# Ledger of designs, part 25: designed miniproteins, single chains

Each design is a single chain, and the fold is of that chain. pLDDT is the mean over its residues in the fold that is shown.

## One batch from the design tools (miniprotein)

Design m904
Fold by ESMFold2-Fast:
Structure m904 (fold): chain A 61 residues (1-61)
Amino acid sequence: GAAIRRLAERLGVSEETVVERLRQVAALEGSGRQIALETLAKEAGVSVETVREALREAEAL
């Protein structure tokens, strides 16, 4: 989806790499998941909401 592609372009990695990283984030709970989402958003220079949209797209795959 569009959010995964945006993260891949911003991070300079493949969409497959982004999906694998997002699946690792999805396995976390509570504050660990929130910190991982915020870290990924900061690295990619996007909003946390954009990362959450990408996570939803990855969970649909």
Scores: mean pLDDT 82

Design m905
Fold by ESMFold2-Fast:
Structure m905 (fold): chain A 90 residues (1-90)
Amino acid sequence: MVEELKERAEEAIRALLSEDPEEVLRAGMEVRRVIEELVKLGALEEAKELAERALEAAAEASKSEDMEVALAASMVAIMAAVMLTAIKNS
């Protein structure tokens, strides 16, 4: 199941670069769900890697000239940073 979760994560990471703020937020929620499932499975290294990649992608998306997209991406970046910190303390 880790392989299937990684595939879902790849799709969600690509969607974080969308120019649609609703799609960015939906992608962020999917990343959160995948990280939570990886943590439940004890796949902490995979969860950490995904959180780092999500943070990087969301931080890049937050540079958008569209304020709504930038705000959505910034919220996802904060979520990813918080989750990354929690994983490091696990």
Scores: mean pLDDT 84

Design m906
Fold by ESMFold2-Fast:
Structure m906 (fold): chain A 67 residues (1-67)
Amino acid sequence: SPKLEEAQRILDEAAKKILEYMEKNDARKIGEVLREAVRKLQEILGVDRTTATEMIRKKVIELKKKK
C-alpha cells in the first residue's frame, strides 16, 4: 500500500533524527521531530496520537539496537 510505504518512510526518518538529537542532548529538537511525525502519521494512517507516538517509540528502539 502506498500509504504504508509513506508511513514507513516517515517512521524511519523521524526515528533517525530523534536518535541524532538524542546524541546531541537537544530535547527541543527531539520534541519538534516527534510532533511533526505524529501529525503526519495521523494524517496518513488515520490513527490516534497515542498510536502514532507508540509507532515512533518502537521505531526509535529498533534503530537504536541496529546503531
Scores: mean pLDDT 85

Design m907
Fold by ESMFold2-Fast:
Structure m907 (fold): chain A 75 residues (1-75)
Amino acid sequence: MAERVRELAERAIDAIRNDGPESAQKALEEFADALPEELRYDARQAGENIVELAKSDPELAVGAVRLMEQALLAA
């Protein structure tokens, strides 16, 4: 679980920094879909907000991915 969460978070961050919002959306959707069913809805909603944030402030969006990663690893 923890290693997979970190891997998916790094992929989302890489997409935000290097490929743009469209790639970030795909990576964050893959992240949410890899989570247990009970977490998927909240993760998808967070992902949509992060994609919108990435359009105006990519580094703040990266920070949001890091917070989501930390919350999931602490659960």
Scores: mean pLDDT 80

Design m908
Fold by ESMFold2-Fast:
Structure m908 (fold): chain A 93 residues (1-93)
Amino acid sequence: SSVEKKIAELEKRIAADPNDAKAYAELGQLYLYQGKIEEAIAYFEKALALDPNNAAAYRGLGLAYIEQGKYELADEYFEKAAKLENVDYNPVP
């Protein structure tokens, strides 16, 4: 699939540059799309370890924790992302 091809491309990119925070965040998003929640969380955490200002990784963690039913934790991560993007945050209903 196109998703599997993109994952393979991002994995090659990370192998060439293990400090590419954006590639880890994008990989997390693709794993989240596939329903591989724990793998997605690990990639988002790696992205944040490399770039603590990566708002996309915080949003990704929020979505991953929604999938796990951890709504309060998801709200915390969405708030972190919103603050980095300088936008108003509203809690998930």
Scores: mean pLDDT 86

Design m909
Fold by ESMFold2-Fast:
Structure m909 (fold): chain A 69 residues (1-69)
Amino acid sequence: SSELKELILRLIALKLRIIGIDFQIDLLKSGPQTPAVKAQIAALEAEKKKLEKEIAELEKKIAELEAKL
């Protein structure tokens, strides 16, 4: 279904965003640990946690739709 395709594409986009965040955090951690850098890492980790929750909700919805096929 088109709905299932849209959910899968959204899931892929969110997973790619997490990969990008992980790379950003690793790069920031490899440099000087200023208060500004630590705050940026904390903000990225908070964004990652929100994305992980959205991924879990999407995976559940995808599984429910696939079970009806």
Scores: mean pLDDT 89

Design m910
Fold by ESMFold2-Fast:
Structure m910 (fold): chain A 91 residues (1-91)
Amino acid sequence: SSLSEELSKRFAEKRAELRRELLRRFPQLTEADVDALLSAVGMALKEVESEEEVEGAIREAVETVVRTRQLPLDEAQVEEMVRLIVEILME
């Protein structure tokens, strides 16, 4: 869809900024952890069909990586990360 193409373009343009901000805000994460999170978010954005799905898709991607990699993030930190990613992507 045109929306998933636009979101993928925005994500590609903002990926370096997202990486820097995530490493700064979550210093307990490694570069490999942040790269895994961003790869999962980027893949999730390709499957989005409506604007209302964006935050949910990002949250599911983040939660999946946190669970599978056992990242040191609590529920509040996951929500902070989701909000940060949405804010940077959507401005």
Scores: mean pLDDT 88

Design m911
Fold by ESMFold2-Fast:
Structure m911 (fold): chain A 96 residues (1-96)
Amino acid sequence: IEYPPLYVGLHVEALPDGSLALRVVLYDSSTNEIVKESEVIVARNDAELAEALRKMIEWVKEELKNTNDEKVKKELEKFIEELERLLRAAERAANA
């Protein structure tokens, strides 16, 4: 199986107060070591979750601009689509 040299994930940790701590992490696909990570953003409700997801999308878009590997670009583009899907869900929940 041929993997891209980097892969990306969204990390979400539930905090004791019910808040969510979110960060984006880039991993080296050969070692599974963290290459780069975003700042941690804490969301206390669905409106703050939507804002956190917008910031994560912008962070991934900047990484996409700085990427020269076509396979990594494809992985980051797919990840942006998944984050945008989560953002739409969070926005709907915040406005309900």
Scores: mean pLDDT 82

Design m912
Fold by ESMFold2-Fast:
Structure m912 (fold): chain A 100 residues (1-100)
Amino acid sequence: SMEEIKEEILKIIKEVKELLKKNKEKIKALEAKTTDPEVLKKLAILRAVLTVAGGEVTFAERRLKNATTEEQLRKILEEARIVKEQVEAVEKEIEAIEKA
């Protein structure tokens, strides 16, 4: 149903917002601990990806409010899942830097 799709989208949006906050804090902590230009460049790229993902979440919330069809909701759901995967990939990269 459209209600179930909306609930799934809202759940993913919430999860992505929590991941964005967590990973932005981790990047800030790593930036404070290193003077290595290569690591700083990598952190800047990861921060840029998180910024774009944050914008995509905002657009998903706006489109969700305006959605009137199941087809529109399914498209928003697919795009929300892609954003979540992108942020999870950034988290794995941050974890690799933390272990180095």
Scores: mean pLDDT 91

Design m913
Fold by ESMFold2-Fast:
Structure m913 (fold): chain A 70 residues (1-70)
Amino acid sequence: SMEEAKKLVEEALEALRAGDVERALELLREAQKLASDNPVLSKSLEQAIRALEEGDVVTAEAALHDALKI
């Protein structure tokens, strides 16, 4: 569900604050599966995942904050 996906996004943000990028990616990929029926949320999650894969934590955090506004 969208609410379960948002909970995982909040947990991913906490992981990023702790410096655990690998854990954040795991949580965001799970959130993306739960958000498959919401294209706007799914797109924000895809953008965050790609930013983290490229080492851009700042861009990823911005995309995740945008996801939580949906």
Scores: mean pLDDT 85

Design m914
Fold by ESMFold2-Fast:
Structure m914 (fold): chain A 76 residues (1-76)
Amino acid sequence: ALEALAAEALAALEPQIPAAVEEVVKELGKSEEEAREAIEEAARYAALAEAHLAAGDLEGAEEYHRKAGEILRELA
């Protein structure tokens, strides 16, 4: 199911979140809370994009990758 694939993809990204938050705080001057919320939201969309890609849904994968990118762009 897409939900199971998304959960697996998110679990793979989760260990990288603390390092990404630290980099955003250092480079962009955002608060740790703001950086964490944005990165976690982007990670959730990235996980959905990977799940859709694994299921053969290229259109859905592109949409969720776009949403993840928008969140990161707004953070910068």
Scores: mean pLDDT 81

Design m915
Fold by ESMFold2-Fast:
Structure m915 (fold): chain A 90 residues (1-90)
Amino acid sequence: SEAEKTLEEIKKLVEEIKKLAKEAIEAIKAGDWKKYEEYWKKIEELGQKLSDLWYENLDKLTEEQKEEVIKLFEEVREEILKVEEERAKA
């Protein structure tokens, strides 16, 4: 269904953001601020796409699918917090 396709796209964006967050942390640890800025920009762009997909499809998702997306958003927030914590240490 369209809702299932949307959920898969959301999951894909979430996994891409998580990977970029880990790469951003490694760039910070290496002192490579240019790579960090490049990864952070991509995270912001993917985060906007994630937000747009959520709001555009809110009425099409089941309650169970909405709960799954909320959990995925919480996972993204946790990964972003880790990036901010590493940046603060640098």
Scores: mean pLDDT 87

Design m916
Fold by ESMFold2-Fast:
Structure m916 (fold): chain A 61 residues (1-61)
Amino acid sequence: ALSREEIEARARELIDALVAALRAGDEEAVKQAENELVRLINLHPELAEFVDRLLRERAPN
């Protein structure tokens, strides 16, 4: 099983990938990152607020 720190690290990786894909205009990469992130949240619902905060912080300006 993944530790809390490992799960949060995976969430950060997926959010960084999502943000990078959005900046690049890569629709397939966006969909892939979103699907992986949704799956992670479904397994670990307590991450939902953590993910929301990171998305607000990492959104392209």
Scores: mean pLDDT 78

Design m917
Fold by ESMFold2-Fast:
Structure m917 (fold): chain A 55 residues (1-55)
Amino acid sequence: KPVVLPSDLSKEEAIARIEAGIAELEAQAAASTDPRTRATLQAMVAHARRVKEEI
């Protein structure tokens, strides 16, 4: 294509990256022994899910 529209590649890539990030953050939260770290990771997951919905 002479012009690449972000709606195709960028949107799919952004969603995939956000989903991968959410999975990593959830895994880190589950493995964390520190309640402060766990709470922070859970907050980041919630934020990432909202960002994903906006895309």
Scores: mean pLDDT 74

Design m918
Fold by ESMFold2-Fast:
Structure m918 (fold): chain A 79 residues (1-79)
Amino acid sequence: MSPEQQAELTAEALLVHARALHVLGLKAAERGDLEAARESVEELEKLRERIKALDIPEELKEELVAEIEELIEELREAL
């Protein structure tokens, strides 16, 4: 596998993980577990920074970062 192919697969895996964290964070907020919900926000912010560091096309990077930023804001609004 080339470094570029590995980076693209990593980006896809990170996005799937981000979507899972968002769902878990929203469920935590719904049940009043604000600590777990805030932890999900912190993990989403880390995933955003990891995607920014990947060697992937800039357009794809901007799209993925924008999606994660939307997930972070939605979760913050639920807190």
Scores: mean pLDDT 84

Design m919
Fold by ESMFold2-Fast:
Structure m919 (fold): chain A 89 residues (1-89)
Amino acid sequence: MEALQEQIRRMVLRATALHILGTAYINFENDEKKGKILLGEAYKIYAEMYEMQGDLEKAREYYLKASRYYREAGNEEEAEELEKRAEEL
């Protein structure tokens, strides 16, 4: 449906932009903490996108990847929330 397709398109665009920006902060700005937070946000959006499409196995994989980036950035609360969400899929 048009509305769902547009929502997924916006999610992909936002996640891609965050992924590019996160990688740039790590590689060019030498800001690993900020870069890892942005990568965590990107992978969280990818996980939500796959969950919306019913690909629960892929959603779980990406939630766990997002959790790892948040933990590496020192955001333990967000990391734990994402791990719990992955376990509940």
Scores: mean pLDDT 85

Design m920
Fold by ESMFold2-Fast:
Structure m920 (fold): chain A 65 residues (1-65)
Amino acid sequence: MTIVKSAWAENRDEAEKLAEEFKKELEKQGYEVVHSGVFETRVDAPGAETRYIAVAVAKNKGEGF
């Protein structure tokens, strides 16, 4: 089973904290975290600001990926 946790944030520091929290939560639940990080994305607005997405991806321990 693959678990994905994600959330958006208005700034990079907040997104990095969220990604680390997701990683720690998944590890505490007994999952193997295969990816964690922050994605920078843009909104399609005229005054477009960069938004950040925190992501963590995990799998069950001992499962092939």
Scores: mean pLDDT 74

Design m921
Fold by ESMFold2-Fast:
Structure m921 (fold): chain A 77 residues (1-77)
Amino acid sequence: SEIERLRQVAEHLRELEKAFEKSAELNRKTAQEYKKDPSLKRQYQIAEKGVENSEELARAAREKAREAEDRAQALEA
């Protein structure tokens, strides 16, 4: 049951990682479009910050997923 719980947690965290990676990609595309227009400098800065935040969240989710996966594997041994 603990192994099953850890695997479910890891799967959930992997889904979150993918969602944040997709968010980062969309924000990156948006930032590139805003960068072309000097009147949208503020919007560009917000989108760039959105990329940074999403990449950090993806990294955190990835690390926690690996931790849960490693713990589940250790319990199987």
Scores: mean pLDDT 88

Design m922
Fold by ESMFold2-Fast:
Parts: structure tokens; sequence; C-alpha cells
Structure m922 (fold): chain A 59 residues (1-59)
């Protein structure tokens, strides 16, 4: 659902930003975003979380 994707993206962005603050490489930031999204809202949220984590890592 779009709500699950939005929630996953928000969780992934937060995880990505946190990983960046810890100085982790981009691949780990994307992985953390995907894991956090997936654990919260399933496969669609996992994909959205990974993408959002990657974007947050670049910002």
Amino acid sequence: SSAAEAAGAAAGAAAGAAARDKGLPPNQMITYGSVVGGETHGAAASAAGGAAGGRAAKA
C-alpha cells in the first residue's frame, strides 16, 4: 500500500541519516534503510526504505 511505502521511506530515511552520522559507507546505509522499512511494513516498505536510505546518505 502507499501508506506502507511512505512509512518505510520515512523509516529508511531516518536509518540512512543515522548511518551517515556514524560514518558508515553508502551500501550499509541502503541496507539499514531496507531492513528498518521491511521489519516495520513488509516488502514494499523494505524497497522504499532502501531507496530513502540511499537518498539520505547523499544528503
Scores: mean pLDDT 66

Design m923
Fold by ESMFold2-Fast:
Structure m923 (fold): chain A 73 residues (1-73)
Amino acid sequence: SAGAAIAARAAERGRLTAEEVSALTGASLPQARGVLRLAAQLGYAELVDETTARTRGPEGAVGIGRVAAAVGM
């Protein structure tokens, strides 16, 4: 699933960009940025800038994947 691909990429790199989320899911860049912002609000990630999030450990990577799945990615 797209959520699983996002979780794996986040766990591998410790960070995700909106462009990577868009590439992995087919979502638009605004939708991808929305996923990163929501994940940050839920404590799974920290926003470095408007397009980049740093994961809060392995649990954070899983959390970002769950957010993507919950919004239909």
Scores: mean pLDDT 84

Design m924
Fold by ESMFold2-Fast:
Structure m924 (fold): chain A 65 residues (1-65)
Amino acid sequence: SELSELLREAAELLKNGGDREKALELLEKAYSLATHPAIQHGIQLAIEALKAGDVEKALEYLSKG
């Protein structure tokens, strides 16, 4: 799904020390596409972690969502 691809691409960018601005954009897009509350909440937590500069925590939320 588009949601799964966005989450995968964001996680890949973060794992490889890539562009955090791009990763954030992908996560915000994924948040807008999420319809299930649990998935939407997981993405929200990843966005909050990334905005706080905690890349490792953002990745944990993305790998377990």
Scores: mean pLDDT 82

Design m925
Fold by ESMFold2-Fast:
Structure m925 (fold): chain A 81 residues (1-81)
Amino acid sequence: MDPEIVSLLERAIRLAERARRLAREAGDERLVREAEELIRRAKELLKKAKPGDKKLLLQAIGLVLRAIGLELDAEALLAKQ
């Protein structure tokens, strides 16, 4: 597998798992479900990761960016309370 794609997908999973935990603490079921779907998608792509797949690399980068956004949304929601 491509180690760069694997590293990005594993990072997306870790960030999304943190976002899911924070969202559960905040009681936001929408953010919980969005984080769970991102985890599922990242795990699915991880199984398909191949060296040199530029399309898969771009998808992995997109999942990392979305996971960061979900974590920030969850932290902002907790800070508001």
Scores: mean pLDDT 81

Design m926
Fold by ESMFold2-Fast:
Structure m926 (fold): chain A 49 residues (1-49)
Amino acid sequence: PYGALYPAIEVAKENGFEEEADKIRDLFEQGKYAEALELANEVFRKLEE
């Protein structure tokens, strides 16, 4: 169960943050959910700025 984080990965890829999207997915697969969420939030802050 990853809720909004899967859509976050896709949005990051579509907006040119493909490397960050891949890192978020990798952190998920490692069970590092807090780190994955933190990175996703960082990417989205950059998208808004």
Scores: mean pLDDT 74

Design m927
Fold by ESMFold2-Fast:
Structure m927 (fold): chain A 72 residues (1-72)
Amino acid sequence: ELDVSGLSVEEVVDLLFAEIEKEYPDLTPEQREALRAMLRRLVEHYSQTKPLEEAYKEARKALEFAVKYYKS
């Protein structure tokens, strides 16, 4: 579990995106840009009502489902 308590929203997005790139290395540059934009929106949305650690977990779960549907 990643410790994000000292990070900004942008830094959390960067870390999550790095994990997504590792999990899905076959993504095109265009797909990576789209997923990064989606991830930023998700982290921003959840961070409005939750601590960054919970926002990170929720954004990651939502992104995993989105990637599955995006590639199907």
Scores: mean pLDDT 72

Design m928
Fold by ESMFold2-Fast:
Structure m928 (fold): chain A 62 residues (1-62)
Amino acid sequence: MEEARRLAEQHERLAESYKKLNDFKKAAEHYRLASEYYQLAGDTERAEHYRNKAEEYEKKAK
């Protein structure tokens, strides 16, 4: 649980960094990983939030 939350937060920070660089493909990838780790941590609300961000940035990358 704690390790999953830490990894989710790490990927969230990486996604924000790639977003600032306009690397939307990598931002989407890291938002998806953040979503998966928040789901493993039991944080369903944050998992859904970052899943939606991953889909948004994946569409922007195309």
Scores: mean pLDDT 84

Design m929
Fold by ESMFold2-Fast:
Structure m929 (fold): chain A 90 residues (1-90)
Amino acid sequence: AMAQRQKAIDALSYAGIALISLAVGKLAEQRGDIEGAKTAYKAAGESLRKALEVLGLTDQADEWAKKAEESIEEGGRIAEEVGRLAQQTL
């Protein structure tokens, strides 16, 4: 019981951090701060990896995190999808 609740909290926390990082990256991109946007999307990718790991989706974590770090646009799409999955797994 406690272990499942802790995993849910951890996954949502990491997914939340990823979504915030994605939003920060999008704002930086809109302001022309491409370096800031890339840094934020990389942080989102790292948080997504951790969210997937606590959900037991480790095989997908590295692949999706790498895609998020390689492309601002792909990072945004993957961050939203993983965040949604983390919320739905509860």
Scores: mean pLDDT 72

Design m930
Fold by ESMFold2-Fast:
Structure m930 (fold): chain A 69 residues (1-69)
Amino acid sequence: SAEELLKKAEELIEKAKEYVKKGDLKSAREQLEKAQRLAVLLVTRHGRVDEAERLGKKMKEVEEMIKKA
């Protein structure tokens, strides 16, 4: 379901933040790549554009954390 995809994407973003905090930038990027794939499915299969945009903003925040680490 869309709700399951959203929940999983949010969990992956939180996991990415944990990896950044631990200095594991490679694992952080891998979690973000998985979250991005789920965000694409939210749009393409479920039309959940607003939720996908919100996830995109959260992912960009983590990308900025990685860039500064």
Scores: mean pLDDT 85

Design m931
Fold by ESMFold2-Fast:
Structure m931 (fold): chain A 79 residues (1-79)
Amino acid sequence: IDEVVAEATKLLEEAKKGSPEEAEKKTKEAVEKLRQAAEQHPEYRDDLLRAADNAEGSGKKVVQHLKKKKEEEEKKKKE
């Protein structure tokens, strides 16, 4: 279970370094891994679902930030 949380955290960190599309993909993977772990480990269900909700919220903010950064870069590099 600690391994799943660590993997999800790593995916979210990698999401911050990628494109908005990669960030969205990695955020979805992290959330799905945590939700699957919650179903397999009912004793940790509430903690894992909370982690999934937090990951989804954080990922949404990362994607939004990367999209804004990409739009700003595109405007500056517009030929």
Scores: mean pLDDT 75

Design m932
Fold by ESMFold2-Fast:
Structure m932 (fold): chain A 95 residues (1-95)
Amino acid sequence: MADVEIEIKFENIDPSSPAFQEAMRAFGENLRKAYEALERGDIEKAAQLFVEGLEKLMELNPDAKIEVKFTAKSEEGKRFVELMKKGFDEIKAKR
């Protein structure tokens, strides 16, 4: 699991806010499902679930600045990262 690293940086967010806590809970659930998909080799489904979680997080925190940094060591991890980057860019384009 050390072959893919995801760093998420938040600006202009109150971490004690109910909206942020709700968004983080939903994001955490999508992350769990994404890891389950990765475990069964479904890279596209895993990336989709991660991106859906990010979109929901951004929708619940419209004033937040969210920066996501991806790094990968394996070829499979790099493919997963490219799919996530594409999805995240599509979300950013809608803002």
Scores: mean pLDDT 73

Design m934
Fold by ESMFold2-Fast:
Structure m934 (fold): chain A 59 residues (1-59)
Amino acid sequence: GDSLMKKAKELFDKAADYANQGDIEKAKELAEKGMELVREAAKQMGVSVDDLMDKLWDS
């Protein structure tokens, strides 16, 4: 769980950086990969995706 959430956070941070630079296609790719990792982490940890997303935004 923790390793996947760290990787998801990195991908979302990079996606935000690319979006701010106007590279929307790259931002979308990274955000989609981040969401896949959040779903896998939620499944492994037995929690909802929404719970993990709330914690991700507080970190």
Scores: mean pLDDT 78

Design m935
Fold by ESMFold2-Fast:
Structure m935 (fold): chain A 69 residues (1-69)
Amino acid sequence: SLDAEVELAFVEMILALGKSLLKQGKKDEAIETFKLAIERANELKERYPEVKEGADRIIKEAQELLKKV
């Protein structure tokens, strides 16, 4: 659905922001941003099963990045 695609794209943007903050050495802001990406991706999986694969990928990437902060 359009709503699911738009929300998934938004969460991808949040993940990208977190990566940018981490590269800049803004660790606390990056941590909060990665946590937000995980929360939003989990919420999407509950509402839109069709984006589960995309959401799972975001969660995995964000969790792996959190281990490096």
Scores: mean pLDDT 88

Design m936
Fold by ESMFold2-Fast:
Structure m936 (fold): chain A 74 residues (1-74)
Amino acid sequence: MISQEEIDEGTAAILAGVAKLLESKGLYEEAAELLERAVEIYPTPELYRALAEAYEKLGLYEKAEEYRRKAEEL
């Protein structure tokens, strides 16, 4: 038996894993898109920090700052 929260957590983990693979190939825009979906499904400080890092790599410093704050507040 799996709860909806456990399914959401697992889905977010899969999205984060794929995003990390995309980042390893320099595909930061695609990685950020998947990480945005992951935080919408199951927000965690780790996912917000990963999203902030992806935005920093894209030069979107204001968004990176926003998500770093969200990671600290959660």
Scores: mean pLDDT 81

Design m937
Fold by ESMFold2-Fast:
Structure m937 (fold): chain A 100 residues (1-100)
Amino acid sequence: MEELKKEAIEYFKKAKELADEAAQRDPSLQGELDAVKRAFDVAIEAIEKGNYHLAKDIFEAAKEAFDRLIQRASPEVQEILRKAKEYADKAIELAEKIDS
């Protein structure tokens, strides 16, 4: 259980780092990426507190924001955002295993 919890949190942290990198490469997206990063912080706290369904709900909202940002970003930033979304997906898969 603790291994999966730690791994899920680490994947969200990686997604947050990639969102930060995307904002640094395209400052025009910074405000929206800051909102996504705040959502990831809340998801990490939810996992730490054992509230895995809340983490999933927060992530689904963040995925919609990522999809909109990917469509507007440069190709370089699009690749970073797709990787961030992939890591967040992995975090939720792990959270679902813990919740089971």
Scores: mean pLDDT 80

Design m938
Fold by ESMFold2-Fast:
Structure m938 (fold): chain A 81 residues (1-81)
Amino acid sequence: GSIESYEERLKKDPNDAEAWLNLGGGLLEEGRFEEALEYFEKALSLDPSLVEKLAHVPEFLRSVGREEHAERMEEILKKYS
């Protein structure tokens, strides 16, 4: 992922929900789970329709042993469903 490229997009448009979503994905790949969840929630707050694109994230978090983060992500998805 290119976290820096998405951060640059957000400097031009802080309401770019897709940039927040992709930035969260990059953080998730780096194992920065807390920050990834914050960025995913920011994306959903701007565009709740993105909930479907994040439906796989809880299963991924469980697969890497992050059960508490998976539960928190499920609560975030439920909030914006």
Scores: mean pLDDT 86

Design m939
Fold by ESMFold2-Fast:
Formats: sequence, structure tokens, C-alpha cells
Structure m939 (fold): chain A 58 residues (1-58)
Amino acid sequence: SKEVDELAKKISEEVAKAKTPEEARKVLESRREELEKFNTDDASYISQLALQTLNTLT
């Protein structure tokens, strides 16, 4: 799960650096294939952290 934690942190940091919700959504979309490589629980965890960061922008 080190890879899961690293990807979650990376995506959350990229979302946090986005200046608009549109840019944040582009970050999530660009990472969709990487998320699909994980099982549903790990992908859900990564997505939830990113969405929590996105909610700060929206």
C-alpha cells in the first residue's frame, strides 16, 4: 500500500495546486487509468482524498 499512499498524496497535492475546480477535475481525469490499476478499495481511498481536496476549491 506504499504505492497507494504515494499516489493518493501526489493526486491530492496536484488537486490542491489547481487554481480552479476545472483544473482539479482535469487532474483527476488524467489519473483515471492509474486508479483503475488498483482494487476498488484502494481506488476509492485515493479518490476520496482527492475529492476532499477538491471540495476546498468548490
Scores: mean pLDDT 73

Design m940
Fold by ESMFold2-Fast:
Structure m940 (fold): chain A 82 residues (1-82)
Amino acid sequence: GAAGKAAAEAAGAAGDGAGAAAGARAAGDAAGAKYGELAGGIAEGVALIGAGAGAASGDAAAMAAGAAAGGDAAAAGKAGEK
């Protein structure tokens, strides 16, 4: 159903955020600073909140916000990757 599809898409955005946060964390640890870890954690939290709100309400705008936050987190993770 439409609600299930919205939930899956929101979960995808949250997953992207988690992966990016992990990457940022690893980069921060390698640099000897928790700043990257903090930034990654914040981005992941925002992505999860947005995605969860979108999934729970089925609101396309909330889901889009979660996807955008997940994109930001993904960019952070890529900065830590080779």
Scores: mean pLDDT 51

